# Designed miniproteins, single chains: the designs that were tried, part 22

Each design is a single chain, and the fold is of that chain. pLDDT is the mean over its residues in the fold that is shown.

## One batch from the design tools (miniprotein)

Design m740
Fold by ESMFold2-Fast:
Structure m740 (fold): chain A 98 residues (1-98)
Amino acid sequence: ELSEEAQLLKQALLKRGYSEELAEAKARFYQALLETPVEEAKEKIRKAGEIVGLKEEDIERLIEAADSPGLVLEVLDEIEKEYGEEVVLKFLKKFLEL
């Protein structure tokens, strides 16, 4: 169940032209970061990043940002430019499964 804040994020992403699946995954990820203890979130980021094949440098940037869910989303936008939307979607889904 998406919080009001996560639902607003999903709507904003849909208006920017993101697919329903990617917008939903980003919104659920944002909510999970807000609700998960930071050390657990960092561990899940590392595991998901390693599984989908992100470079160590990119995994470390996401981990450094983990105390700020909004900043993690900004780092993911930079990763999306390098790896593409499909890799970001796989990362988000894997994080949410862990």
Scores: mean pLDDT 88

Design m741
Fold by ESMFold2-Fast:
Structure m741 (fold): chain A 77 residues (1-77)
Amino acid sequence: MSMEELRKEIAREIAEELDLVELAFLAGISMEELRELLKGLSEEERRELIRRLAELDSKSFEEAVKEAKEFVEQLRK
């Protein structure tokens, strides 16, 4: 891995972690609980979740909380 590839990978991981922190906060769960739920996801399902999280930025706080809780409930299946 080149230094530029490593830098891009780290930046992506940081952005993903920040999105997950926001999801945990909105859903009212701990980061530890969220990480355990995410262990059951495929890499493709994880990418889809991150894409959906980006859509929360355009929603009201109340709608974002509702959708975050629905995401967590889907992960518990």
Scores: mean pLDDT 71

Design m742
Fold by ESMFold2-Fast:
Structure m742 (fold): chain A 85 residues (1-85)
Amino acid sequence: SIETLEVRVPYGASPEQRAAILAQVQEAIAHINASREALKKGNIDEARKHAEKAREIIQAINDESLALAPDPKDLSVGYLYIEVP
């Protein structure tokens, strides 16, 4: 199965804020890839741990983005996809 992770980024983010968000997105992608590799090897528990880390990172990004841009109209929406058992 595939789970969709929604990522929110402020349209008005500064270059520094955008760089910080992109670094966190890359960390989440690394965990998504690690989860997929664990699934290929049948390591379901390891896959779940990496999936949870990706969700935690995306939640932190979204919480910070909402603090910077409280009106949802000022937030862009992107999607990441994670394979689950």
Scores: mean pLDDT 88

Design m743
Fold by ESMFold2-Fast:
Structure m743 (fold): chain A 67 residues (1-67)
Amino acid sequence: SSLAEILGARARQELLELGASEALAEQVATLIKNGEPLPEALLRQLEEEVGPETAANLAAVAESLAK
C-alpha cells in the first residue's frame, strides 16, 4: 500500500540518520513496505545499532501494517 511505502521510506531515513548501515536500513524498509513483521534476529541487530526504543517503534509500525 502507499502508506506502507511511505512508512518504509521514513524508517530507512530515520535508521540512516541514527547511523545504521545502509543494508540494515534497506532490509527494514523492504519488510515494512511489504507488510511483513520484523524477524527477531533483525530486531536484535536494530537494538545493537540504534537502540531498543527505535527497534521497538519500528517493530510496532511493521506489526500495524501486517493487518
Scores: mean pLDDT 84

Design m744
Fold by ESMFold2-Fast:
Structure m744 (fold): chain A 87 residues (1-87)
Amino acid sequence: SLEVLNQLLEQVREVVDQAVKEIEKNPKQAKEIVEKALKEIDQLGHQMVDHMRKHKVPGMEQAKALAFYLAEKSELFVAEKIAEKKA
């Protein structure tokens, strides 16, 4: 259902938000923090794909979910690059 998909997207956002906050506090550990966060969101991404395959989720909602997921993942890489300049 869309509710489950939205819950998974919110979990992705929470992982990214936590990682960004940790990077801001500890810029020298940015790479380790990003690697851990990427493993967590990759697991959530697999759950999203599995849910979309098992349920008749409309293509528009699948596209929105993918766009959101990629935007959150991009935020992690941006935070890492900003932290590299502070180290």
Scores: mean pLDDT 83

Design m745
Fold by ESMFold2-Fast:
Structure m745 (fold): chain A 73 residues (1-73)
Amino acid sequence: SMSTQQQDQQLMEQVTELLGEATEAAMRGDRETAEQHLEQAEQKADQLKDPETKQKALEMVEEARKLVDAILA
């Protein structure tokens, strides 16, 4: 079975991938897809068990939202 550390690692990898996809969608002008990926990233971040990793992931999501908004402005 997966340990909590392994589960958090997988979730963090998913968060990072989704944030990259959100930024890429924003770069091509696709606001709907960018927002969808940001929402999915936040949901994955919320599932993190380690408080420090969760805080870092949620901060990354917030920074990515700011970047997406700036790109699409």
Scores: mean pLDDT 88

Design m746
Fold by ESMFold2-Fast:
Structure m746 (fold): chain A 74 residues (1-74)
Amino acid sequence: SLLEELKKAVEELTEALEKLVPEEEREKLRKKMKETTEKDLELIKKYPEEEQKKLLEQAIESLKKLKEEAEKLA
């Protein structure tokens, strides 16, 4: 499911932040991760089921981009 993919993306990003990124930069990227997951999930609940799928896919892609950013900082 898209929710399981979102959970996996969050877990993979969290691991990348802890293993690869210096403490100062980890706080910045953790904040971006929280904004992506918390705000997007609140918005998603307000939309029809078809739109919810698109928004979940966008959230997953945003988390993948943050992971790529974290890997580039390592």
Scores: mean pLDDT 75

Design m747
Fold by ESMFold2-Fast:
Structure m747 (fold): chain A 120 residues (1-120)
Amino acid sequence: LSEEEKEFLETVLSAVEEAIRLLEEAIRYLEEGDVEKADEKVQNALERVQKIIDYINEKIPKFSPEMKKLLEEVKKKLEEAKALLEQALAEKDPEKRIALLREAIRLLEEVKEKLRKAIE
């Protein structure tokens, strides 16, 4: 990896870690019955995931073919996580909402693992 590619991946990794943290807090608030605070955390995570997708789209044309392949795989998982977060915000059943958020966290953890392996 070039230094610029490594710095980019480290930035994306940090943003993904923050999105995971927000979703873990959202699940905790749902378990406590605080739907309003949970929705605030999910909305914040959704905005962060969208910004990561936008940032990847800006950088994809500028990077190596190996990096482009990695970013396409990462972007696909981020789009899937985004769809789950949008579904969670529309879901009225707290148990189903938590299940959607846990699945979104799983996809974000897979993204985190891919990014960490690429930075090594």
Scores: mean pLDDT 89

Design m748
Fold by ESMFold2-Fast:
Structure m748 (fold): chain A 75 residues (1-75)
Amino acid sequence: GAKATVTLSNGAVAEFPSERGAVAAAVAGAKEGLAATITFETAESAQRAADLANQYPSASATVSGNKAVVTPVSG
């Protein structure tokens, strides 16, 4: 998987060696009400991450260049 950096809206930053790990962290943050920005090396990785995050009911994701922006879904 592609190396990714997850930045949460509360200022927490973590690096992940896999796209799936980064998405899991962002989705976990969304369940706690935190937005996340995941930065990848390629726009293709960002799109796949956003598509994966959108499969979760607690999160909505969009792509901006090489970044996937994951936002909490208010239930």
Scores: mean pLDDT 82

Design m749
Fold by ESMFold2-Fast:
Structure m749 (fold): chain A 117 residues (1-117)
Amino acid sequence: MDEQLKANADELIASETERLRQYLDAGDVSGAVGSMIRIMSIHWISGKEPTPEELAARARMLIDTAKALMSKGTEEDLKKAVELARRALEYAEKAGDKELAEEARKLLEEAEKRLKK
């Protein structure tokens, strides 16, 4: 019973993670945040904790997109980069990936600095 529930959750999480990637590729940060919330809801409802590997992979996706937004340099893009970098830091810390967390923290600090002038 638990194995079947976890397998169904894994399939739903994989589907939602693919949607997250598609939203990030499209620059749709609001859509991406919606996918992240849905992924968290699936984990909570299923009782399946996210793996460190899953959290680290999501953090990397968010960092890469935040870096791309920072390269555009508009105030709107910088605000989006701050939001993604903050979420990436939370995911990296929860994953226990210290190097990824440091990268996300530095990215967040730089994005906030550029936004505040």
Scores: mean pLDDT 80

Design m750
Fold by ESMFold2-Fast:
Structure m750 (fold): chain A 70 residues (1-70)
Amino acid sequence: SALLQEVLELLGEVGRLESAGEDSSEVLERAIKLIKQLDEADKAQVRRLLPLFDLSEENRARVLAALEES
């Protein structure tokens, strides 16, 4: 879905910003808002692909928490 694609692109950008030592907070908050709008099939796909993103443990935990919110 277009929403899933946007979430995956935002998670990639969070990882890129973290690797560059830049503030990822705004991009992460946008990703979290969109994650809460995903259906269960798209949430399952984000969970499967999550290890491909180079996220900090803190930001990974925040994404996982958002995926568990129905």
Scores: mean pLDDT 85

Design m751
Fold by ESMFold2-Fast:
Formats: structure tokens, sequence, C-alpha cells
Structure m751 (fold): chain A 88 residues (1-88)
């Protein structure tokens, strides 16, 4: 039950970060949309850190732990990309 919840939350965050990355990579997005995407990516990054810690504590399979880490780093990449585009 707890493990199924952790796996579902990591999968949901993985989907969210992929959607955010697709949106931030659009060259036609406004600065307001860019700021919104950065804020959403910061939320995903925090949630991936929290659920990732729970995955480790609950001895989740290595594949689940790796997926959580990938979501964390990908959300950071989206934030960095958005911030760089706002500076241009």
Amino acid sequence: SDMDTIVQQINDLDGQVNDLQSQIDDPSISNQQMQSLISQSQTVQQQSQDIGAQAITNNAPQSVIVQGSNVFFQSGQVIDTGQQKLQS
C-alpha cells in the first residue's frame, strides 16, 4: 500500500516534469508563462525530494529510487532553462 502510493506519486511527478519541460522549450511562450513554469517546476522538485526520501526509507526498488532522482534533476534543469530564457 505505502509502496504503491510512492510508486504512483513518482510516476505522476515524472509525467508532470516531462510536460513542464515540453512547455519551457517552446520558443513562443511569454515571460509570464515562463515564470509560472519555473514555479511549478520548483514545486515538482520539492515534491520529488520528499517522496524520494520516503522511497529510500521504505527500501523501494533501485529503479524507483533512480526514477525519483531523475525527476529531481530534470525539474532542476527546467528551472535553470526557464531562468536563462528570462535573462535573454
Scores: mean pLDDT 88

Design m752
Fold by ESMFold2-Fast:
Structure m752 (fold): chain A 103 residues (1-103)
Amino acid sequence: SQQKLEDLQTLKELVDAGQESDPVTSALILKLTEQMSDEEFEQFKVELKNLAPDDPEIQTLLKMSKEEFIQYLKEKDFSGDYAKQVKLRSIFSKALLKTFSAA
């Protein structure tokens, strides 16, 4: 849809600007993840593994179903670890962009 293309373009601009801490970034990650087909979600996992193969948090996330990952995005509080929050949002954003856009 046009809205999905606009959401992807906004996410790309936020990533390119280093704005992974922006609340819009976390909202777009959730929105785009909820719109994934099962096939797109499996591709998203491949992109996550390629971006951060040795990250323990990413290794845990790769074992999740799409519904479990959506719940993780809604409930995970990183308020005590800002650097981890920014790092994970950056990885998720880049993986989403690779899943839906040409590399």
Scores: mean pLDDT 78

Design m753
Fold by ESMFold2-Fast:
Structure m753 (fold): chain A 75 residues (1-75)
Amino acid sequence: DPALEALREALRAGDLAAIFRALADLGLVSIFRQNPSLAPLVAHLPDVPVDEAARARAVEVAREQGAEGLASFLE
C-alpha cells in the first residue's frame, strides 16, 4: 500500500506535513474529529467513514517506527 509506505517513510524522517498527508490518503484524518482538542483542525474537511483495516495497519506502522503517541491516538 503506497500510503502505508509513505507513512513509514514520513515517520522515519519526522516530516509532520508528510505524516498528515499519508494519514489523509489512508482516510484517517476523521479520527481527529473524535478528539475535541483536534476537531477544529479538520472541521473544514468532509466527514468520511474510517477504514478499520487501514487504521489497524497505520497503528502497526506507527509502533514499528517508535511513534507510540501516534499509535495510541489512532486506536
Scores: mean pLDDT 75

Design m754
Fold by ESMFold2-Fast:
Structure m754 (fold): chain A 85 residues (1-85)
Amino acid sequence: PAEIAARLTWRFDLAQALNAIRTGDTTTAERILDLLESYPNLPPEAQQGIQLLRRALEGDTSAALEAEQLLASLRVPAYVLNEEL
């Protein structure tokens, strides 16, 4: 379903943007954030993630840490999640 796809996509894209910022690939990070901002129905957590990553892209190291913590709190740490069942 579209809603499940959208939830997986924005979490994955936020993780990819954070990884791009960490590796110094600012062009890729900006493209991903622009794409995320185009999504019509993002939850507040996604919007918060975008804002934190935008600040990290501008050189705010505290915002990068907060974005990492936010993604961890969503049980989607970066692009890989090993679920314990």
Scores: mean pLDDT 71

Design m755
Fold by ESMFold2-Fast:
Structure m755 (fold): chain A 69 residues (1-69)
Amino acid sequence: MKEKAEELIRAIEEQDLAKISELATPVLKDPRLTDEQAREIKEAAERVGDRNTAAAAEAKLAGKSLPVS
């Protein structure tokens, strides 16, 4: 999971929209994703202005829906 979270953060920082679209949902819905990793993803998305990914990471942290994989 760490590698996939880091890959998503890199894609966000590079503003690779295709890569973000492939990784954001499966990474954020993976039950192995830690709250710390979700926070890092949210912070990276906020830095580049990716509001959709930031909102998804925030929802994961708030426990609004249970992640299933």
Scores: mean pLDDT 76

Design m756
Fold by ESMFold2-Fast:
Structure m756 (fold): chain A 58 residues (1-58)
Amino acid sequence: GSMKKKQEELVKKIKELARKSPTAAAVEKLIYKKQGLLSDKQVEEINKAFKEIEKEEQ
């Protein structure tokens, strides 16, 4: 129960962090993925957010 909500909140926090510090957000994504706290689907969702932010900065 609690783990799924924690994973969703981590995704949200990483997306917010990506707008302020893309490097820090990428590091957090890798750490949580390595720890098994993020599923492949959640990593893909974060990657989509990173691409959208990159488009906004171009």
Scores: mean pLDDT 79

Design m757
Fold by ESMFold2-Fast:
Order: structure tokens, then C-alpha cells, then sequence
Structure m757 (fold): chain A 114 residues (1-114)
């Protein structure tokens, strides 16, 4: 079902985020290109999640995805400038927004399936 697939993709999102956070913690000198490549994987996953939603929820998800993309682009620019504190704050905010909206939309899908 769309509910089960969305939940599986949300669990994959959480795992990709954990892997990225572990990589940054293990090597604070990690190149911005590595972080950018990981976020490209995350965005592909977010786009797959959006495809499982009804049109109204898909529009809300697209809005969230654009906010997350803006924050990640600013974070990558901060990493390239050597502002690791700003980059970490922006990436943490992007993660919080993406996972928070995914949880809300998953609960909406579960209600429609009941």
C-alpha cells in the first residue's frame, strides 16, 4: 500500500540522515561535495515519497521540499566558506523540517487508509 511504502521511505530517509551525520562526526574536514552527493540521494528519496501522496498533500510536500533545498544550498555554501557551525545549524533545520512534514503526512495517509 502507499502507507507501507511511504513508511519504508521515511525509515530510509532517517537512515540516510544517520549515515550523513556519522560521516560528518567522523571527519569534520569532509568535503562539501560528499555532503552535496548525500543530499542528492536524500532529495531523490523525498521526490519518491511525494509521488505516493494525494494532490493536496503533494503540493504541501513540494513546498517543504523547496524550503529544504534552499536550506541545504545555503549549508553547502557555508561549508565551502569554512563556516561549519552555520552549515550544521542549516542542515539540522533542513532535516527537522523534512522528517517533521513526512511524519504529519504519514499520519494523514494512515487516517485515509482506515
Amino acid sequence: SNVERFEELLNRLIELVRQLNAAIKADPTIPASVVEAKWKEIFALLDEMGSLLDPQSQAEWDTTRKVVEGLVKEAIAALKAGDFEKAQELLNLAILIAIGEAVVLLQGLKRKAS
Scores: mean pLDDT 84

Design m758
Fold by ESMFold2-Fast:
Formats: C-alpha cells, structure tokens, sequence
Structure m758 (fold): chain A 94 residues (1-94)
C-alpha cells in the first residue's frame, strides 16, 4: 500500500500540475487534476493519514488556488464542472 510519504509526493505533483493547468487556462486539465486530488484525499482519509475536515479544507484550498490562476471567464465553468467531485468527496466521507 501507499505510505504517507507516497501520498504527500503525489499530492505535491498534482498541485504543481494544477498550477500549470491554471496558468495555461487548460480547463479540461484543471478539472482532471481536481478529480485526482479528490480521489487521493478520499484514500488518505480511509488510510487514517488525514481527517475528513482536513480533506474538505484541502479540496477547498485547491479550488481557491485554481480560481486565482484561471482567467475570470473560465472560473464559473470550472466551479460547475468540479461540483460533482466535491459532492463525491462529501458523500464518501459521510
């Protein structure tokens, strides 16, 4: 199974990939990265490495950072496309 160090490394890689997608206004890549972030956060909670509250905060921080990098015209579409993954995160952590 993955160690905590493996999860941290994967999250760092996803954060850098997300930043690049935002700076390049690659909406499809930004949404895909967020999907992978949500899946990683769910697994980290299930393994006991982070709390449910920390996972939700992590997802919120990712969305906030992405909105800072994306062009204003893409921000609403990004929010709409990621809503299903935020719901999945909340549902899996209930």
Amino acid sequence: GMTLEDFVKRMDELMERGKKAGEENDLEEAVKVFEEVVELLIEMVKEGFISKEEALKGAENFVGNMLKHLDESLREEFKEKVEKYLKKLKEELE
Scores: mean pLDDT 86

Design m759
Fold by ESMFold2-Fast:
Formats: sequence, structure tokens, C-alpha cells
Structure m759 (fold): chain A 88 residues (1-88)
Amino acid sequence: MEELSEEEKEELLKILKEKLEEAKKNKDEVLAATITFAIGVLTGDEELVREALKKAVELGIITEEEAEALYYMAVEGLEPEKARELAK
């Protein structure tokens, strides 16, 4: 499978940042947290991933246990590995 190139990552990051600005302007905290999580995953920013997941728990979107699982999937790269394993 093709992995995102550095140029593709920069383009996607720009789009995500623009969408995050719109979510913040609309006071859509759920969407803002979701986009922040995606940016953190894309950039490898573990602190940003953790902050986004903490906000999602505070908003009642996910549980603390779900947030921990998502953190490991995002930071340790388990989500792509799990998807590949399930695709067998």
C-alpha cells in the first residue's frame, strides 16, 4: 500500500488546519477535537493526540479507556496494523 509522501502529508495537514479553524469559529468542540486528533496522528505529535483525546473524554464522546486505546493506536501505529490484520 502507498504511504503518504512528505508533500501529501503537508497538503493534508494544511487542509486539516483550515477545517480546524472553521470548527473553532463554529464553536464545534466535537469536530475541533476530532480534527486536532487527526493532526496529531499525521504529525506524530503525541502531546497533541493526548490533548485531543482528553478533550473528547471531557465532552463525553469517548471513555477514558477508549481514549487510551486510541492513543496507543495513533502513537504506536496499531490502527494500520489492526486494519491490515483484519483484512486478511
Scores: mean pLDDT 72

Design m760
Fold by ESMFold2-Fast:
Structure m760 (fold): chain A 80 residues (1-80)
Amino acid sequence: MEKAIKLVDGKKVTEEAKKIFSLDPEEQEKKLREYAKRREELLEKAKESKDEEEKIKLLAEVFELSMVELAAATELAARK
C-alpha cells in the first residue's frame, strides 16, 4: 500500500475535481458514477493481478479516483 500512495498525484486529483465542479449538476453526478464504476473495475484487476508492480499501479489509480470522488462529492454537498 505505501508504494501505491507514493504514486498518487495530488495535482492530478485537484485538477480532475476542479473539472467536475465546472459541470452541470446532472453531469457532475454522472461523472462521479463513472469514476465509482472505474474504481471498482480497477480494484478487481488489482485483486486478480499476480504482478506486484502492476497491482501497485492499479491501486494507485484506485486511490486517485477515490480522492477525486471524495473531493468532488464534498464540494457538491457544500454548494447544494
Scores: mean pLDDT 74

Design m761
Fold by ESMFold2-Fast:
Structure m761 (fold): chain A 78 residues (1-78)
Amino acid sequence: MKEELKKEFDELYKEIRTLARKLADQGRSEEAARFLKKADEIYKKFQEAIDSGNIDEAKKLLEEMRKLLEEARQALAQ
């Protein structure tokens, strides 16, 4: 379970970074920076949840990362 959560989280984080880079490439560097800041904050909390064995918290943070990815996709699509 922990390894599956980590893999899924890492995939979401990588995709957000890719979309943020595309926003920056379009001259939208301020928006890119905001997405990266939010992703890093969620990443830090996720690492703390995993390290403490709090699987329920890790799952909630995974959902937050999924929502952030959806926001980034919406931003790039406009």
Scores: mean pLDDT 85

Design m762
Fold by ESMFold2-Fast:
Structure m762 (fold): chain A 100 residues (1-100)
Amino acid sequence: SLKDRQLALGIAYVLEQLLDVLSPEEIIELVSKYMSPKEVAVVQEAIDRIEAARKKRGGKPVSLKERNEIADYILELLKQHGIDAETLLKKLNEIRKEVL
């Protein structure tokens, strides 16, 4: 749905902000304390996609086009694993508040 896509964009945005202050490994260790293995797998795949996009840009933030592509990928992963986008975004926002 449109709402789910907006939530997936929010997930991508929060993960980008976390990657500005933490390594991928530190993010995965942190989320593993609060999330199911399926949720952790989605976060890992999303981080890998964001990192790949950033490397292509010489470490610059992802473009709007790349963020939309990442959000579409996250939405597909969420559907594949049967994960609620709103629940995952709420958990990521709580983690972001502890870190930022």
Scores: mean pLDDT 85

Design m763
Fold by ESMFold2-Fast:
Structure m763 (fold): chain A 90 residues (1-90)
Amino acid sequence: SERLEELARKSQEILDSIPEEKRKEAGEFEEKRAEEARPELEALPEEERKEAFRELALELTREVAELLGLSEEERETLVEAVRLYLERAL
């Protein structure tokens, strides 16, 4: 709980440092990548779909962080936050 809360705070601080126009660009990129992956994910059995979704979410987080020009440390912070969130949500 405390680790997830700490990572959530750090992730929010990173996101708050990014201009709105860049966040919008990143959101549009993420939405497009998710739409492109949707048919493949929907074709998978439930358990395989959960794992594929987890891998996609982590990959998209890395790609978005790179698009936003974040440091490697900031990128890994966001990836770890998403990973822990998915472990608890799925």
Scores: mean pLDDT 81

Design m764
Fold by ESMFold2-Fast:
Structure m764 (fold): chain A 67 residues (1-67)
Amino acid sequence: SSSQDAVEAARTNVEIAETFIKQGNVGMADMFLSLGLEQARQNTEARDEVLAIVEEGRKKTEEIYKS
């Protein structure tokens, strides 16, 4: 479904952001988190789930960065 596609795209963008932050690339991590947030704008029915996925990803990238 379109909603499931948006959720999967958000998860993929978060995983890519985590990969970049592990490499010390904060700018690329921020860009991919922003691409994940864009999925919430493109699909309003999946908005809350996409926002939760991206927020969790943001917290995880912050934890990695502080390590």
Scores: mean pLDDT 83

Design m765
Fold by ESMFold2-Fast:
Structure m765 (fold): chain A 81 residues (1-81)
Amino acid sequence: AIAASEPSPEEILAAARAALAEAAALRDTDPVRAEALEVAAMLLGALAVLAGHPELLRELAEAAAALGLDDLAAILRRAYE
């Protein structure tokens, strides 16, 4: 019952991508909030791995790289190797 209420891989990926996009937009104006959103995306990536979907880390690394979040992209790439 509790396991059945867990978010889908699609929902996890969508939430993480939204957090990354907001982080990229805020990086120069509110770096503390940007960092919090990057951490939230990393935690969603960890949740995906725990849910049996480590492939989502690759998608998140590509999204982070496309947004210029190079440090986060490197961390996510190491996590799925």
Scores: mean pLDDT 76

Design m766
Fold by ESMFold2-Fast:
Order: C-alpha cells, then sequence, then structure tokens
Structure m766 (fold): chain A 59 residues (1-59)
C-alpha cells in the first residue's frame, strides 16, 4: 500500500480532509502519517493516542 493510499484510507475512515496533502507525500512515510494523525486528533478533538490506535487497525 502506497503512502497516498494510506492517507486516503485515514481521510475516509475519520471523515477528514487533509490540508497540504502534497507536502505530506514528499515526507518519509512515518513522518507523513504522524503529522496526518495529529491533524485528525486536532480536527476530531480526540486524544492522539486513540487516533494512533485506530489508524493501526485501519492500515
Amino acid sequence: MSLEEKLKKLEEAFGVKLKDREKLLELPDRLAIGLMLKEIADVKNLPLEEVRRKAEEIL
């Protein structure tokens, strides 16, 4: 699964739209995913730990 596919799955699963998606695709996978999960946590007002746990089940 590509980084773009992982980011799309996270967007769909959490119902969010990424800002600066193109910038995330230029980063190493671990950093891009970490930044995405932080944005999801902020947007959904959820603990980052919970978002990370759910993302690991999705990916």
Scores: mean pLDDT 78

Design m767
Fold by ESMFold2-Fast:
Structure m767 (fold): chain A 68 residues (1-68)
Amino acid sequence: SSKEYLEKANKLLSEIAESHGGEPISFKSAEDALEAAKGGLDSAEEAGDKKTAEKLKEAVELAEKALE
């Protein structure tokens, strides 16, 4: 369901944020989660952080599924 995909996206985004010294994050809308994941992916790819980029690609896919 859309709610389950958003919950999975939020979990992954929180894990990524915490691994970089950030606070756990949770988005109320799939649109906001997708925007955050895409922005993070662009930054990770520009920095050459392949590990973070792979996780953010997964978060993008989960947020896109939450919009369906």
Scores: mean pLDDT 83

Design m768
Fold by ESMFold2-Fast:
Order: sequence, then structure tokens, then C-alpha cells
Structure m768 (fold): chain A 62 residues (1-62)
Amino acid sequence: DEQVEKFEREILAELTRSVSLEEAARIAAKAGKLFRELLEQGMSIEEAKKKAREYALELKRK
């Protein structure tokens, strides 16, 4: 999925500013998986992206 891959790359780039590359990659992959699942459930791209981004930020805090 082009949209999911693009989202993962964007989240990875943002996260590498504050966490290690390895941690950023793990978080980006988890957020991308959630984004794909939400899209498959019929959620809009904008809503799915927002929820996946919030999930990534929550994972970063933990």
C-alpha cells in the first residue's frame, strides 16, 4: 500500500529526531500496521492517519 508505506516513512523521519533509528522503525511499523487496519475497516485516510499518529506518539512515551 503506497499510502501506508509513505506514512511509515514520514513517521520514521519524525521519530528519528527524538528516538533511536531502531526504536523509530519499530514504532513506525506498528503505527503503519494500525493505519492499514483502520483503512481496511472503512475509516477515512485522514482519520486513520490521525489515530495511527496518536498511537505512534503514545508508543514513544512508553
Scores: mean pLDDT 81

Design m769
Fold by ESMFold2-Fast:
Structure m769 (fold): chain A 66 residues (1-66)
Amino acid sequence: SLAVLSTELSKTEVVVDGKSYKVKAAIGNFIMADADLPDGWHTVTINGKEYGGLVKDGVLRTVLDE
């Protein structure tokens, strides 16, 4: 579903290995952030919960659950 507002997008953070990354794009529960991380799967923390995130070409992609 589409449920993203510009203000909400600008306040969302993704934490990997203690470093916070700002969300660049979101659609529904799918989010993307620019991240200086190697390609592959990483553990990300969003709102205190851990998710799997895929980094490709310096962009982190993850899907939040409800």
Scores: mean pLDDT 71

Design m770
Fold by ESMFold2-Fast:
Structure m770 (fold): chain A 87 residues (1-87)
Amino acid sequence: SSMQAVKDQQKKLEMEALENELRSYEENAKQLDETVRKIKEETEQLKMDNPEIGEEVEKKAEDEISKLNKMRDETQEKAKEINKKLG
């Protein structure tokens, strides 16, 4: 049936879209983790180079890392929702 072929193609496109969205969220989570790692490394270097502002630099890094961790957690929750739709 040509109608069945159309429905099967629509399902395939819908599943491919969900799989692409899942990959996007998983990649975003990895990039957020990498950004946190870089901030930590840059913050430690900046503290070594400028000990007098070490506490201020640490506070700014902690605030930024906190925001990124929240974004990561939100991204992972969205990935879980897509995984449930794919299951």
Scores: mean pLDDT 87

Design m771
Fold by ESMFold2-Fast:
Structure m771 (fold): chain A 73 residues (1-73)
Amino acid sequence: VEELLQEARELIKKGIEYYNKGDFDKAKEYFQKALDLATEASERAEKEGNLDLAVEASILQIQAAVGLRDIEK
């Protein structure tokens, strides 16, 4: 789960970087990948009963979803 969270964080960082450069296609791709990984991490953390990791994954899901929302405007 920790590996998925770390990868999702890096993808969000890249999504923000491309968004700031005006490359919305790449930003969307990175935010979508981050959302997918954060969702998988959340499901695994909940299955393991690890509330702290589940909360962290939920925060990353929200960050990725906000990035996607901002691109679609």
Scores: mean pLDDT 79

Design m772
Fold by ESMFold2-Fast:
Structure m772 (fold): chain A 92 residues (1-92)
Amino acid sequence: EEVLERLAEFLAEKFPRITLEQARRMVENTVATLRELEATYGQAAVDTFLKGIEKGLKIQGLDEKTAKNIVEAIRALARGDYEKAKEYLDKI
């Protein structure tokens, strides 16, 4: 829960056109989508989806390091690895 809130707060701060509640829902929906993709199509589908998110974040003005750390934090969160998700979040 703490990792999800930190990620939502970061996104709402960096993208002022979205509310904290919208950012929270976006993270929750992304995590649910990753879990479904991994279960149905495996890791390659997850990697492709996250690559798309990383590119989208860069287009919106985030640098490569920040975009990669956000994507890896979301991946770890989807897998229930809260410690690893926090490590990536601490790098942004």
Scores: mean pLDDT 85

Design m773
Fold by ESMFold2-Fast:
Structure m773 (fold): chain A 60 residues (1-60)
Amino acid sequence: GAKDGRALGEAGAAGDEAGARAGAQELVNMGGSPEKAELALRAGLAGDVEAAVRYGEEAA
């Protein structure tokens, strides 16, 4: 959800790629959409935390 997308996005924006990737995998492991989790990860790694939040919400 939104909290997961924010944590993932903040990790990505901070340069913590491993943390961001782990967050995206957790979204998938919780039954979330893999496509939306990937979009959240890409947004987070690009520094767009708000886009990562939106995609994290859509993944749930």
Scores: mean pLDDT 81

Design m774
Fold by ESMFold2-Fast:
Structure m774 (fold): chain A 76 residues (1-76)
Amino acid sequence: SMTDELIEGLRRHVEGLIEAIEKSDLPEEIKKRLIELLRETEERIIALLRAGDWEGALAVDEEFSERVRKLMEEAE
């Protein structure tokens, strides 16, 4: 299904982001927090997509972007 293809694409994208974070010069504690947040957000979005809640999935993605911004500010 299109939903399964989207979920597979999301999982591949998240793994690429985690690899980029691990290779970055960010402090190790910030890397751990970012990876944890990314993994939690991935599972929340997948659950919502499987339930057909596309608006909920978008809201979680927007919340994630704001949380990442705040974590990156703490890294400075």
Scores: mean pLDDT 85

